# Designed miniproteins, single chains, continued (4): the designs that were tried, part 19

Each design is a single chain, and the fold is of that chain. pLDDT is the mean over its residues in the fold that is shown.

## One batch from the design tools (miniprotein)

Design m12678
Fold by ESMFold2-Fast:
Structure m12678 (fold): chain A 60 residues (1-60)
Amino acid sequence: SDVEKGEELFKQKKYEEAIKYYEEAIKKDPNNKKAWANLALAYDKAGKYDKAIEYAEKAK
């Protein structure tokens, strides 16, 4: 799945690439709270804190 591909890239510290897979997962299922949480964390690790906060709120 796109979430699994994103998680594998995240483990490799390829945060910008992980973001793209999490965005595809959310496009397919906007109610996937795990994908929103993973997207928020990936943006945080990429130093994009405003987006990290915004997407963490969507994970609730």
Scores: mean pLDDT 86

Design m12679
Fold by ESMFold2-Fast:
Structure m12679 (fold): chain A 70 residues (1-70)
Amino acid sequence: SAEEHLEEGRRLLAEGKYDEAVQHFEKAIEENPELEEAYRLLAQVYARMGKLDEAAEYSKKAIEIRKKKA
């Protein structure tokens, strides 16, 4: 489920396994494209990897989902 991918991604992020964390967060949004939390976590992972442009892009996506109001 999307929730299982979020949990596993957060665990991998805590362990510094950024590429694997990205894969799980991407699977979470594939299953639930409106899951704001997954976009926020992707932005966080990319920021930690030093990929600031990608981090900014996912932050924008999270804001856009938040604005849609369901």
Scores: mean pLDDT 85

Design m12680
Fold by ESMFold2-Fast:
Structure m12680 (fold): chain A 90 residues (1-90)
Amino acid sequence: MIEIELTVPARPMTPEEFLARTGEIYDLALEKVREKAKEAGLERVPIGDVTATVENGEVHVKLVSREEGTPEAAAMQIAFAAHRALGAAM
């Protein structure tokens, strides 16, 4: 099992910026997931349980899973968790 962590700044933004930022977070998460999978020699990565916390003006996302899936699925879960946490911080 590998753990994937992503930190993004929590800041006020317009609805348009919020949507654009969610896309950026997905791309960052996908890149990080792919790098972690490559480093570990894995074809599959942990998916499932994602937690997002807001601390010191930053959103911290951590993925902990009991099952394996695609990097794209893991990136989506991370992006959705970050999106929800960012929305709560606005």
Scores: mean pLDDT 70

Design m12681
Fold by ESMFold2-Fast:
Structure m12681 (fold): chain A 80 residues (1-80)
Amino acid sequence: MSEAEKVLKEFKELIETYLKKLEEAAANKDWEKMKEIIDEFRKKSTELAEKLEEVGTTEQLKEAAELYKEFVEKVNELIE
């Protein structure tokens, strides 16, 4: 597996993990916990995005951007 493929896999796993955490917090109506989860995701996703930008292809960057967009859309659904 290439370095870029490893980073992309890590990014997918990050999204899956944080979506699950957000859904649990949303079920409890815990906005403070949701905010903490979102802030933590933002920091970790930024680090992975910067690494992917250095080693990834345009196609892999596009895939990561789509995954990030899906995460943001899910967050918006949970807070509305």
Scores: mean pLDDT 81

Design m12682
Fold by ESMFold2-Fast:
Structure m12682 (fold): chain A 74 residues (1-74)
Amino acid sequence: SEEDKRIEELLERFEKELDRVMAEITDPQAAREAILKVAIRASKEASDTLSQEAFDRFNRRLAELVAEKLKELA
């Protein structure tokens, strides 16, 4: 569906941003803060562009992705 495609496009884009943060920011605390800022922006953009159902699916997958990145910094 169009919404499934939009979810995948958003996840791919924001995963690339998270990977860039992990690669480029050497301070773990600064990286953690940057990851959380990316997540907040991603959630806001998804909320503005997706239906409630698609947003819920996106947000669950985003939360898992963010949790994995944060574990790498812990």
Scores: mean pLDDT 85

Design m12683
Fold by ESMFold2-Fast:
Parts: sequence; structure tokens; C-alpha cells
Structure m12683 (fold): chain A 69 residues (1-69)
Amino acid sequence: MSREWEVTLGPFDSEVAFLASIPGVDEATARRIVALVEADPSRRALGWEAVLAVAAGEWSVEEALARLA
């Protein structure tokens, strides 16, 4: 059967949109976070956790990016 994941449709589009929907996270920052997790699939959970921590005011965007790099 066809693959469920669709790189041609932008599998990270929903991730970027979700991140950008968080107050204080702009689209450019969301794309940077997604790019880091895209380079290493094991970082997808970390990327999501980092965004939630930023949204909760626990970490800054800069801190989250440093932890993902």
C-alpha cells in the first residue's frame, strides 16, 4: 500500500504550523526547530518538548535551539 508519510506534501508543515500557533514562537523560529529535528528523527520528541517548555515559559527559544543542536 502507499506510504502514510508524504514528503511531497510537506510532512513538517503541520509541525511548523503548530509551533507557529504558540504565542511567542514565530514561523522562522518554528522552521529552525523543525529543521533540527528533521536532521535527526530521534530529536522529534525533543523538539516538541522544547516547544512546550518555551510555551510554558520554562525555556527561551534560544535555550531550546541550543539543546536541540
Scores: mean pLDDT 62

Design m12684
Fold by ESMFold2-Fast:
Structure m12684 (fold): chain A 69 residues (1-69)
Amino acid sequence: SAEAREYLEKAIEAAKEGKYGEAQVYLIKAGGLTDSPEVRELLGKAYEALKEKDTEKAVEYAEKALSLL
């Protein structure tokens, strides 16, 4: 969905800016707008990376999810 893609792009931007809490909120919103199990798994991995403040892994998983939307 276009809305899922937009939220995921906002999550990537927030993560790159070190705004981990905002990035987590955007990942949750993107996850609620997709029925893809593969996308949801990647969003979960990105969320865990954000909890660890691992920006590189969070962006990598989020960009992989974005490529599947």
Scores: mean pLDDT 87

Design m12685
Fold by ESMFold2-Fast:
Structure m12685 (fold): chain A 58 residues (1-58)
Amino acid sequence: SDLEKGKELEKKGKELYEQGKYEEAAKMFRQAADYYEKAGDLEGAAKARDNALKAELL
């Protein structure tokens, strides 16, 4: 499902962020947000976008 894909991408984003791979993490978080939005999880989408923005500022 779109929700499951969003969760998988968010997990990958967090793993990349922990490794200091901020640009790759931001990309995963942006993709996660898109899937959360498609699934109707607007809260999940907003949180993923916030994580992407945080990673992009590093």
Scores: mean pLDDT 86

Design m12686
Fold by ESMFold2-Fast:
Structure m12686 (fold): chain A 53 residues (1-53)
Amino acid sequence: SLGDEIRAAAEAKGLTVEQLARGIMTPEELEKFIRGEIEPTEEQLKAIRVALR
């Protein structure tokens, strides 16, 4: 899933969920997104992708 890909990319960069979420959403919201429980905004998704470059 997209959430699993984001988790793998974050691990490859040595980023924790807390670090990746910083300035974008709460760590709890990012965990929910990764689990497919919530849909992030387009802006939040864009920011996550930028952080994972």
Scores: mean pLDDT 82

Design m12687
Fold by ESMFold2-Fast:
Structure m12687 (fold): chain A 65 residues (1-65)
Amino acid sequence: DLEAKTKALLEEGEKLLELGKKKYEEAQKLLEEGADDAEIAELYGQGYGYFEEGKKLKEEAEALK
Protein backbone atom coordinates (compact mmCIF):
# COMPACT_ATOMS: atom_id res chain seq x y z
CA ASP A 1 0.00 0.00 0.00
CA LEU A 2 1.69 3.15 -1.31
CA GLU A 3 -0.44 5.37 0.93
CA ALA A 4 0.67 3.52 4.08
CA LYS A 5 4.32 3.62 2.96
CA THR A 6 4.11 7.34 2.15
CA LYS A 7 2.56 8.07 5.55
CA ALA A 8 5.23 6.04 7.39
CA LEU A 9 8.07 7.81 5.52
CA LEU A 10 6.55 11.25 6.15
CA GLU A 11 6.06 10.53 9.87
CA GLU A 12 9.61 9.19 10.30
CA GLY A 13 11.06 12.06 8.27
CA GLU A 14 9.18 14.67 10.31
CA LYS A 15 10.34 13.00 13.55
CA LEU A 16 13.98 13.13 12.39
CA LEU A 17 13.66 16.80 11.38
CA GLU A 18 12.32 17.59 14.86
CA LEU A 19 15.22 15.68 16.47
CA GLY A 20 17.63 17.68 14.31
CA LYS A 21 16.04 20.95 15.44
CA LYS A 22 16.37 19.84 19.08
CA LYS A 23 20.09 19.07 18.60
CA TYR A 24 20.69 22.52 17.06
CA GLU A 25 18.86 24.13 19.99
CA GLU A 26 21.02 22.16 22.45
CA ALA A 27 24.18 23.19 20.58
CA GLN A 28 23.11 26.85 20.62
CA LYS A 29 22.45 26.68 24.38
CA LEU A 30 25.89 25.12 25.01
CA LEU A 31 27.50 27.81 22.84
CA GLU A 32 25.81 30.50 24.97
CA GLU A 33 27.04 28.74 28.15
CA GLY A 34 30.64 28.66 26.88
CA ALA A 35 30.85 24.88 26.67
CA ASP A 36 33.61 22.91 24.91
CA ASP A 37 33.85 23.51 21.13
CA ALA A 38 34.11 19.75 20.48
CA GLU A 39 30.84 19.12 22.35
CA ILE A 40 29.08 21.90 20.43
CA ALA A 41 30.44 20.56 17.11
CA GLU A 42 29.21 17.05 18.01
CA LEU A 43 25.65 18.33 18.57
CA TYR A 44 25.68 20.32 15.30
CA GLY A 45 26.89 17.18 13.51
CA GLN A 46 24.09 15.11 15.06
CA GLY A 47 21.53 17.76 14.10
CA TYR A 48 22.79 17.83 10.51
CA GLY A 49 22.62 14.02 10.35
CA TYR A 50 19.01 14.02 11.52
CA PHE A 51 18.06 16.77 9.03
CA GLU A 52 19.70 14.90 6.13
CA GLU A 53 17.95 11.61 6.99
CA GLY A 54 14.60 13.34 7.55
CA LYS A 55 14.91 15.16 4.21
CA LYS A 56 15.75 11.90 2.40
CA LEU A 57 12.72 10.12 3.87
CA LYS A 58 10.40 12.99 2.90
CA GLU A 59 11.87 13.03 -0.63
CA GLU A 60 11.35 9.24 -0.85
CA ALA A 61 7.71 9.74 0.23
CA GLU A 62 7.27 12.41 -2.48
CA ALA A 63 8.72 9.99 -5.07
CA LEU A 64 5.98 7.48 -4.17
CA LYS A 65 3.25 9.99 -5.11
Scores: mean pLDDT 82

Design m12688
Fold by ESMFold2-Fast:
Structure m12688 (fold): chain A 62 residues (1-62)
Amino acid sequence: SPLAELEATLARLERDIAVLEAQVAALRETDPARAAALEADIAHLREVRARLEAEIAALRAA
């Protein structure tokens, strides 16, 4: 179903964000410029996640 596909996409996105957050933590002291660039990417992905969560919520409410 469309809902199941969106939920699967959300789960993959959440895993990707977690991987990037771990990379940021590892890089903060050794490569702060790269850590900052990854934090910007994470911020963008969190916005995508928020939109996807809103779409899932709307479909569940219908």
Scores: mean pLDDT 89

Design m12689
Fold by ESMFold2-Fast:
Structure m12689 (fold): chain A 63 residues (1-63)
Amino acid sequence: EEEEVEKLFERFLRLREEHMRRDGVSEEEIERFREQLRRAWREARKDPELLKELVEAARREVG
């Protein structure tokens, strides 16, 4: 369960990073985004309702 959620998050993060690079965002900004997103993800995992929404959104975006 937790491992599958973590894998989904990593796939989502990878896809977002790819889109940011394509849009010309700097590697420094991508690294900052990665850190902020990981922190937000950890906090969201404490809220079951928010976690469910994020998992569903990530699955839609990742495919």
Scores: mean pLDDT 76

Design m12690
Fold by ESMFold2-Fast:
Structure m12690 (fold): chain A 68 residues (1-68)
Amino acid sequence: SARADLDRIEAEYSKDPRFEVRREGDDTLLITNKGSVEELVGAALRLIGDYPSLEVTVEGDTIIVRAK
């Protein structure tokens, strides 16, 4: 389910000191990049590829992951 996928992403990225993770309700994750633009782009592309059921957008230094 989208919620279970968001839970997995939150757990994974919360372990990585290059990112700050914030959850907004049950359907949205905000992943803020503390590192390079290359790290931001790499993370966003991985999320798009691995979770096609989720909406992945990038605004500034933040990856926004939403349930569709």
Scores: mean pLDDT 84

Design m12691
Fold by ESMFold2-Fast:
Structure m12691 (fold): chain A 100 residues (1-100)
Amino acid sequence: EPEEEFIERWKELFELMIRGINKALGIEKTEDDENALKAFEENVRKTLESAPSEKAREYVARLGIALLDNDFEKVKEIIEEMKKDGYSDEEIQRLIGLAI
C-alpha cells in the first residue's frame, strides 16, 4: 500500500513540474513528456525494489510520503520506529537517500 502511494505521489510531483515548465514556455503536453513520465515511474519503482527487505521498502515509502507532505513530525516518528526495529543510523541515512 505505502509503496504504490509513494510512486503515485512522486509521479504527481513530476507531472506538476512538467506542467509548470510547459506553461512557462507556452507549450502543450508532448509525447516526450509522456515518455519522461513513464521512465520516471519505472525509476521510482526500481528504487523501491532496491531496498534490502520488504520492511525496508515500506519504510522508504512511508518516509518519502511524509517528506512530500512536509510532515517532519511524521518523519521523526518513522525514524524512531526504525531505530526500535534495530536499524542503524547508517542504514536509516541510506534509506532516506532512497526516499528522495
Scores: mean pLDDT 82

Design m12692
Fold by ESMFold2-Fast:
Structure m12692 (fold): chain A 89 residues (1-89)
Amino acid sequence: SMEKEKRIEEAKKLIEEAGKYAEEAARAAKAGDVEKAKEYMRKALEKVAKAGEVIKDLPDEEAEKGLREAAEKAEPKALEAAEALKKAE
């Protein structure tokens, strides 16, 4: 199952990158740059979509366990970005 472990690690990196883009989106939104915030949110969503493609054929339980820490760190950042963008619009 080295292939499975490799796919989980690739998906983790993509989720971490999505979290970084969400942080950039929140900063741009708080600065009043709605266009830039939307661009960073688009990039964050693209990274999440790519992570989903990487793990799509893995058992849900194994994918969830492997990605739990990365998801738990990224989720608050995504929520902050969404709320900041909502207030800036």
Scores: mean pLDDT 84

Design m12693
Fold by ESMFold2-Fast:
Structure m12693 (fold): chain A 67 residues (1-67)
Amino acid sequence: MGEEAKLAQFVAETTGKVRELTEKDIEEGKKYAEEAAKKYPKVKDAILQAAERIVKEHLEKEKKEKE
């Protein structure tokens, strides 16, 4: 497994532990993923897509609970 898998898992664990994400937490997570993608440009697209998917899944859970 490459660096992309480790980053995705880190984002998943962070998102999973934080039951409630604020917009600030999401923005910071995106910044972290973007900086990691800059550091590892060879897999940046995979990193960014995986991170965004994980965050979106968590947000959809919150949305479903509201309605």
Scores: mean pLDDT 62

Design m12695
Fold by ESMFold2-Fast:
Structure m12695 (fold): chain A 76 residues (1-76)
Amino acid sequence: DLVEEARRRLREAAEEAARLMLEGGVPREEAERLVEEAERAAEYLAETFPPEEAARLMEEVAERLLGEARKVAEAL
């Protein structure tokens, strides 16, 4: 199940990103928003694209989300 596997990875990445942000002193509300945005993206991609493409896009979102979280934590 490509989509379910990619969704799991995206969720794990979002949870890691949120954890890093919280440790860096970012408000819980912002960390929560990051996780929520990732979940919304996964749902949108799963409904919009074929399973194989949805899975790839979810993996790319996971990578970018984690990278952005690190940058935001550094800036704050």
Scores: mean pLDDT 79

Design m12696
Fold by ESMFold2-Fast:
Structure m12696 (fold): chain A 89 residues (1-89)
Amino acid sequence: MDRELGERLLALVEEAEARLDEARADLLAMGLSEEAAERVLELIREALRELRRAAEALLAGDREAAERHLARAAELLREAERLVEEALA
């Protein structure tokens, strides 16, 4: 289970990282300023780093480390969502 989950999560992270330039363009197209878009992208990049660490922990069989990294990624993504909502308000 953990190995398969870790491999799937790693693949999803790599796909998301490859789409960051498109994500920047989409944020600007939605009406965010360049400053707001960059702040959101930095939070997304940090969340993706935490998700990669979670995937690596799952591949190593360290569920406690994986849970901590997943929780941190979730916090960062919630903050990114909040910033997008505030910028579009």
Scores: mean pLDDT 86

Design m12697
Fold by ESMFold2-Fast:
Structure m12697 (fold): chain A 61 residues (1-61)
Amino acid sequence: SMRERLEREIAEALGRMAVSIAKHAPGATPEDVLETGRRVAERTGAEEALEVGREAAEELE
């Protein structure tokens, strides 16, 4: 379903974002990023969380 697809893509985007943050900002933890992403997905919607995650991952890479 569309929801399952979005959830999968959000997980991938958040994973990339967490890795990028760990590489470029050692003081920030991937666990914090994943928790923030989960809250955003719950409150604002899966599409918004996915887009934010992708943009952040790209900028930090």
Scores: mean pLDDT 62

Design m12698
Fold by ESMFold2-Fast:
Structure m12698 (fold): chain A 78 residues (1-78)
Amino acid sequence: KEFEELRRKSKEEVLEQARKNPGSPEALELIQKYREEGEKLLEEAKKEKDEEKRKKLLAEGEGKIEGAEEYERIASTA
């Protein structure tokens, strides 16, 4: 429940930016930024030995990557 909420919040944060800048040149930069943030969180999760902290990092990382993928779709159809 808590980790699924974090995943959705992280994704929604990216999608909030997609609504503000759907087809601008800045959209590509923001998509790249959120993908890199998500990848960094997933790398942190690989190093994390505490299962609860690892799940939190995975949830945030996955949410940002999913948000970036949706942002890319929005930008391509804008």
Scores: mean pLDDT 81

Design m12699
Fold by ESMFold2-Fast:
Structure m12699 (fold): chain A 68 residues (1-68)
Amino acid sequence: GAREQLDRIEAELSKDPRLTVERVGDDTLRVSGSLSVEEMVGLALRIIGDYPLLEVRLEGDTLIITAK
């Protein structure tokens, strides 16, 4: 389900030392770090493709990932 997809992406992104992954409540991840906006856009597109039950928003250089 959507929560399982959120848990999987949290574990995956937490392995990247360039990223800071924070869980905000039960259904939302906040992802920030040393990536450029261009790199964050690329990451967002990958997540949307691989995790169709997740909603991804880009706020500046920060990704907000929410379970549907």
Scores: mean pLDDT 84

Design m12700
Fold by ESMFold2-Fast:
Structure m12700 (fold): chain A 106 residues (1-106)
Amino acid sequence: MTPDERVLARAEDLRRGAAEVLAPEILYLLEKGEISGEEVVSAARTIVTHAEQVLEEAGASAEARAAMYEAVADALTALADAAEKAGHLEAAAELRRLAEEMRAKA
């Protein structure tokens, strides 16, 4: 598997996992008061840091890097939608800001 193929596979897994698993779980936990908006933002920053580390270590092409940044932006948008739906507007705004920053790097 090439470095680009690995990055593209991880980008797709991140986008799908965030939309189908992580965002619904976060919505549930926020609605129950089991986690805070600040914890969601902290988790999102960890996702960004790990994605950037993967890109640095892989030596990926511009196309693969763009795909990963788009996947991170999509994941952060899904988390922002969950936070907004749960009434955590400040966390949702910060997540949308991070998503826009990631999309600008794509």
Scores: mean pLDDT 87

Design m12701
Fold by ESMFold2-Fast:
Structure m12701 (fold): chain A 61 residues (1-61)
Amino acid sequence: SLSEEVAKAVGRVIRGIGYLEDGNTKEAVEEYKKALELVKKIFGEDDPFAKKLEEKIKELE
């Protein structure tokens, strides 16, 4: 369901934050990229959530 896919995307972001807090930047970026693909698929490329994830990924690379 849409709610399950949203929960999955949010879970990926939370995991990414966890990796980043532990200094695991590469793993954090991988989780944010997985979240971004889900968000783009659910809400579209121009969604604010997608744009914030893209910005975060660029900041970490």
Scores: mean pLDDT 85

Design m12702
Fold by ESMFold2-Fast:
Structure m12702 (fold): chain A 62 residues (1-62)
Amino acid sequence: MKEEEERLRREAEANGVSVEQVEEARIAQEVAEEYRANPSLSPAERAQMMGKKLGYKTDALP
């Protein structure tokens, strides 16, 4: 727990953004890394996964 809090705070300071924005960026990076590891994921599936992790409904209103 402390290590994650420290990482988020450090990245927020480095990028001049809030901790919440760093968390969003981390989730986006995780999705990108997962997509890179599994290239069979279509761009649409990757977008859906990102939306789910961020709590957005990107594919609800196409």
Scores: mean pLDDT 65

Design m12703
Fold by ESMFold2-Fast:
Structure m12703 (fold): chain A 65 residues (1-65)
Amino acid sequence: MKEEIEKLVNEASRALAQGDYRRAAELLRKVIELAKKYGIDPTLIKQAEALLEALRKTRPEEVPE
């Protein structure tokens, strides 16, 4: 499970590097959802939430809510 979450994190980072902010936000939401569901990696949850907030601030049209 943690391995699957790491894959999603890497994919989100790649999407950010390519300017695909909508895709990155979707992947980050999945990371948070899975980590919370399985009760693992609270540090990763905090990091993913912080990154989502940054995206909402800088790209509100591409990253709604």
Scores: mean pLDDT 75

Design m12704
Fold by ESMFold2-Fast:
Structure m12704 (fold): chain A 76 residues (1-76)
Amino acid sequence: SDADFITYMMSTANNAYFQTQDATQQQADQMVNYAAQNNASPDTLQYTAGMIQQTAAQHNMPDFGAQMQAALQSIS
């Protein structure tokens, strides 16, 4: 479901990046590939990209957030 997709993406971003404060983690490509394969609607992809970007800003990782938003938007 869209809710399961959003939960997976947010938990993965939280565990790999936001809790570690490590923008060099290589999970970003895996997250983008998962999003591409999961047939999420363009609206769900855009919403999820926005949430990741906003949460990244709250964790002082705005450059990472912007990169993830751009990557997820490119596949929607």
Scores: mean pLDDT 79

Design m12705
Fold by ESMFold2-Fast:
Structure m12705 (fold): chain A 65 residues (1-65)
Amino acid sequence: MEKKKKEEEAKELLELAKKNEELSRKNREEGEEYRKRGDMRKAVIYEASGAANEMAALINRKLAK
């Protein structure tokens, strides 16, 4: 009788994945802006954060199924 709990957990994981996808997009946009400014250190940091959030989104989507 944990079917409802599993469905709720899947829904929460999908919502987390969407949030991680949004954060990834924002981090990539910030990274591009810093790269255009010539701040390569900050560009790399934001690009790495974007990649991490993208990976988290993929994992959450896989766990949600």
Scores: mean pLDDT 82

Design m12706
Fold by ESMFold2-Fast:
Structure m12706 (fold): chain A 72 residues (1-72)
Amino acid sequence: ELEEAIEQLRALGLSEELIERILELAERGAPERERLALLVEVAGRGPAAVEEVLAAPSDEERAALLRRIHAA
């Protein structure tokens, strides 16, 4: 599940450094499957969108940003 999502991100061309940041986020925020699925969707929009999500100052703001980006 989590590993499958990470492999999808790698397949989309994300750097190993960016993938490591996502793993750190997973450990820190205990992300739900839904959040990882939304992150993969955001990655399809390009690495800049992923960077913006990872730069969010809190887990709540990050989740809200993920949903806003997905809805757009």
Scores: mean pLDDT 66

Design m12707
Fold by ESMFold2-Fast:
Structure m12707 (fold): chain A 71 residues (1-71)
Amino acid sequence: SLEEVKEAMEKAKEELKEILKSNEFSEEEKEKAYELFLKEAEKIAEAYPELKEYIEKLKKEAEEEYKAVKE
């Protein structure tokens, strides 16, 4: 269901945030995690156009978390 897809994406975002905030991962690993999240988000937006606005919001939130690390 769409609700299950939303839940999965929200979980993926939270996992990304934990990686980005952790001192255990390299800058390269953090960048890779962010890239993989964006790639998956684009795939979901293409497969589920009705989730496009929701996915754009998640991408924006992920970008802010990544920018905080990349300073």
Scores: mean pLDDT 83

Design m12708
Fold by ESMFold2-Fast:
Structure m12708 (fold): chain A 61 residues (1-61)
Amino acid sequence: MTLQEVFEEASRALNTDRSIEELEEVLKRLKEYLKQTTNPAAKKMIETVIKRLEELIKEKR
């Protein structure tokens, strides 16, 4: 899975009514990509998406 595919999946998750479990799965994949990414711009983008997903999960709980 490419970084672009992960971002597309995350964007879809943010815009659709998904279960907490599905959102947590996307969050885990993003955190794994963050560990493997050395590009500073990509890291900031991933961190921003992670923050938005964590906020959405809190709201749905």
Scores: mean pLDDT 75

Design m12709
Fold by ESMFold2-Fast:
Structure m12709 (fold): chain A 105 residues (1-105)
Amino acid sequence: AEEIAKEKNAKLVRIEAELPGGGRLRIEAVVTKEEDGKIEMEVTKMELIPPGADTAVFRGGKLEIEVKDGLVTKAVAEAEAVGQAPAHDADPTVTFEFSNAKLTE
């Protein structure tokens, strides 16, 4: 995460959201484009923390958020699961949609 931000001289951001059912989503990403309240980012790490279960970790992918008055109103995150070799026919891409997330730098 930090190495990618340094190499691109890009802004590293962290997003934390609570999911329906009490799970948490944590995303680390670097900003690639910002325009008219829409921010595009490269996901460097994503952690899904379900209640009472082990944390699932994903790396790589894309994050698009919409921000209004400093709050994330919409987010779509796509990331690849860590620990599996890429299959010829499918990389495991996971898509998450959420809102009301906290953006930290």
Scores: mean pLDDT 64

Design m12710
Fold by ESMFold2-Fast:
Structure m12710 (fold): chain A 111 residues (1-111)
Amino acid sequence: SLGLPEELRRELIELLEEAKRLVEEALRAVEAGDAEEALEKAERALEILEEAIELAESDPRTPQELINELRGIKELVEEARRAVEAGDLEEAARLLAVAALRIGGLLFMLK
């Protein structure tokens, strides 16, 4: 829907759906007090978000606003990972919930 090539749009949707799933799993782990699982899921989400950023940057037609939003989401997940490492599970849950909502917003724009 952002005027992206069909293949690029399709691949970004698949990556973002996987990233959202992992962020939501990290949030559930935080809510259960499972810091180890939360860190594992957050780290996996960061890998997928980096792949999405690289894919988006590979096409010069990608809007800068989309790249900026992907980077902002990645920063939220990185902050959540640091909050888990610091034992601040309340802040980690807040950051992961915001990240999941913003990924959902991007998926809505891409579909």
Scores: mean pLDDT 91

Design m12711
Fold by ESMFold2-Fast:
Structure m12711 (fold): chain A 78 residues (1-78)
Amino acid sequence: MKEELDEEIEAAVYLLQGAVSLVTARRYEEKGDVEKAKEAYEDAIKSFQKAIEATTNPEVRKVAEDGLKDAKERLEKL
């Protein structure tokens, strides 16, 4: 099913974008660049939310939800 495959690919892309943004945000935070860290955490939040919306896989959903929680908790502490 092409439609199902497209949804899985879309969810995977958003999950990877969220993960990359989260790593980028942590690096900016470590460097003391709070403004860029906030932007990257906000990007991670948006990407993980899109992954949650796109996925039908409970394992992918859980990974995205864990990433979303981590990004939100870190953003609140900045």
Scores: mean pLDDT 83

Design m12712
Fold by ESMFold2-Fast:
Structure m12712 (fold): chain A 86 residues (1-86)
Amino acid sequence: TQAQVDAIIAQTRADIAELRARLPTLSPDTQARVRKLIAEAERLIAEAQASTDLHEAQRLAIRADATVGMARMLLWVEEREKEKEA
């Protein structure tokens, strides 16, 4: 449904905002990779919103969410490696 697509997009945008807030605490390499994934997720969100097909919009929104999930994983891995060194 449109409501489900809107909910996924809203959650994905919230996750992007959290990632952006945490970017300055990360290494330059991780920052570059996370920024690239954020840009890809924002592109997928724009495509989902431009789609006239609800099924396509849902697939694009899910792909955007998965892309942000990859960025969150990179952040998690770096933070866990820092904990091992501390």
Scores: mean pLDDT 84

Design m12713
Fold by ESMFold2-Fast:
Structure m12713 (fold): chain A 61 residues (1-61)
Amino acid sequence: AIAAAEALLAQAADAAANGNNAAAVALLKQALAVAAESAAAKQVVLEGAAAVAKAIVAINQ
């Protein structure tokens, strides 16, 4: 569901911001798996996943 996917995205963003890249990637994968069960949730997670990926890259540069 959307709420569960958004919660996982928020946790992934927090992990990425703290430099915990392994946890951020794991949480992103879980959010995408939850989103696969709902087309609406999938769109939200794809947008959020792009933002988290950019945050990970920015921290590592």
Scores: mean pLDDT 72

Design m12714
Fold by ESMFold2-Fast:
Structure m12714 (fold): chain A 78 residues (1-78)
Amino acid sequence: MEFSEEEKEEIEKLLERGRELIDKIKATGTPEQQAEAEKIVRETLQRVYELVRNNAPVEEIIKVVREGIKRLEEILKK
């Protein structure tokens, strides 16, 4: 599957945001929040791998990554 430069940039920004959220959860989160974050990352990556292998549209891959980021952000909500 080939991504456009714009799609690559969007995915890279989302991955950077995800890393920042994971780092924040690891630094400030409870063990339960850290475990939930690990589960979200694992589920999101597995879904992305399945979409890539099935030649799904890049928009669907971006949507799945965005949903993962949103789930990580919800862990940090007070």
Scores: mean pLDDT 79

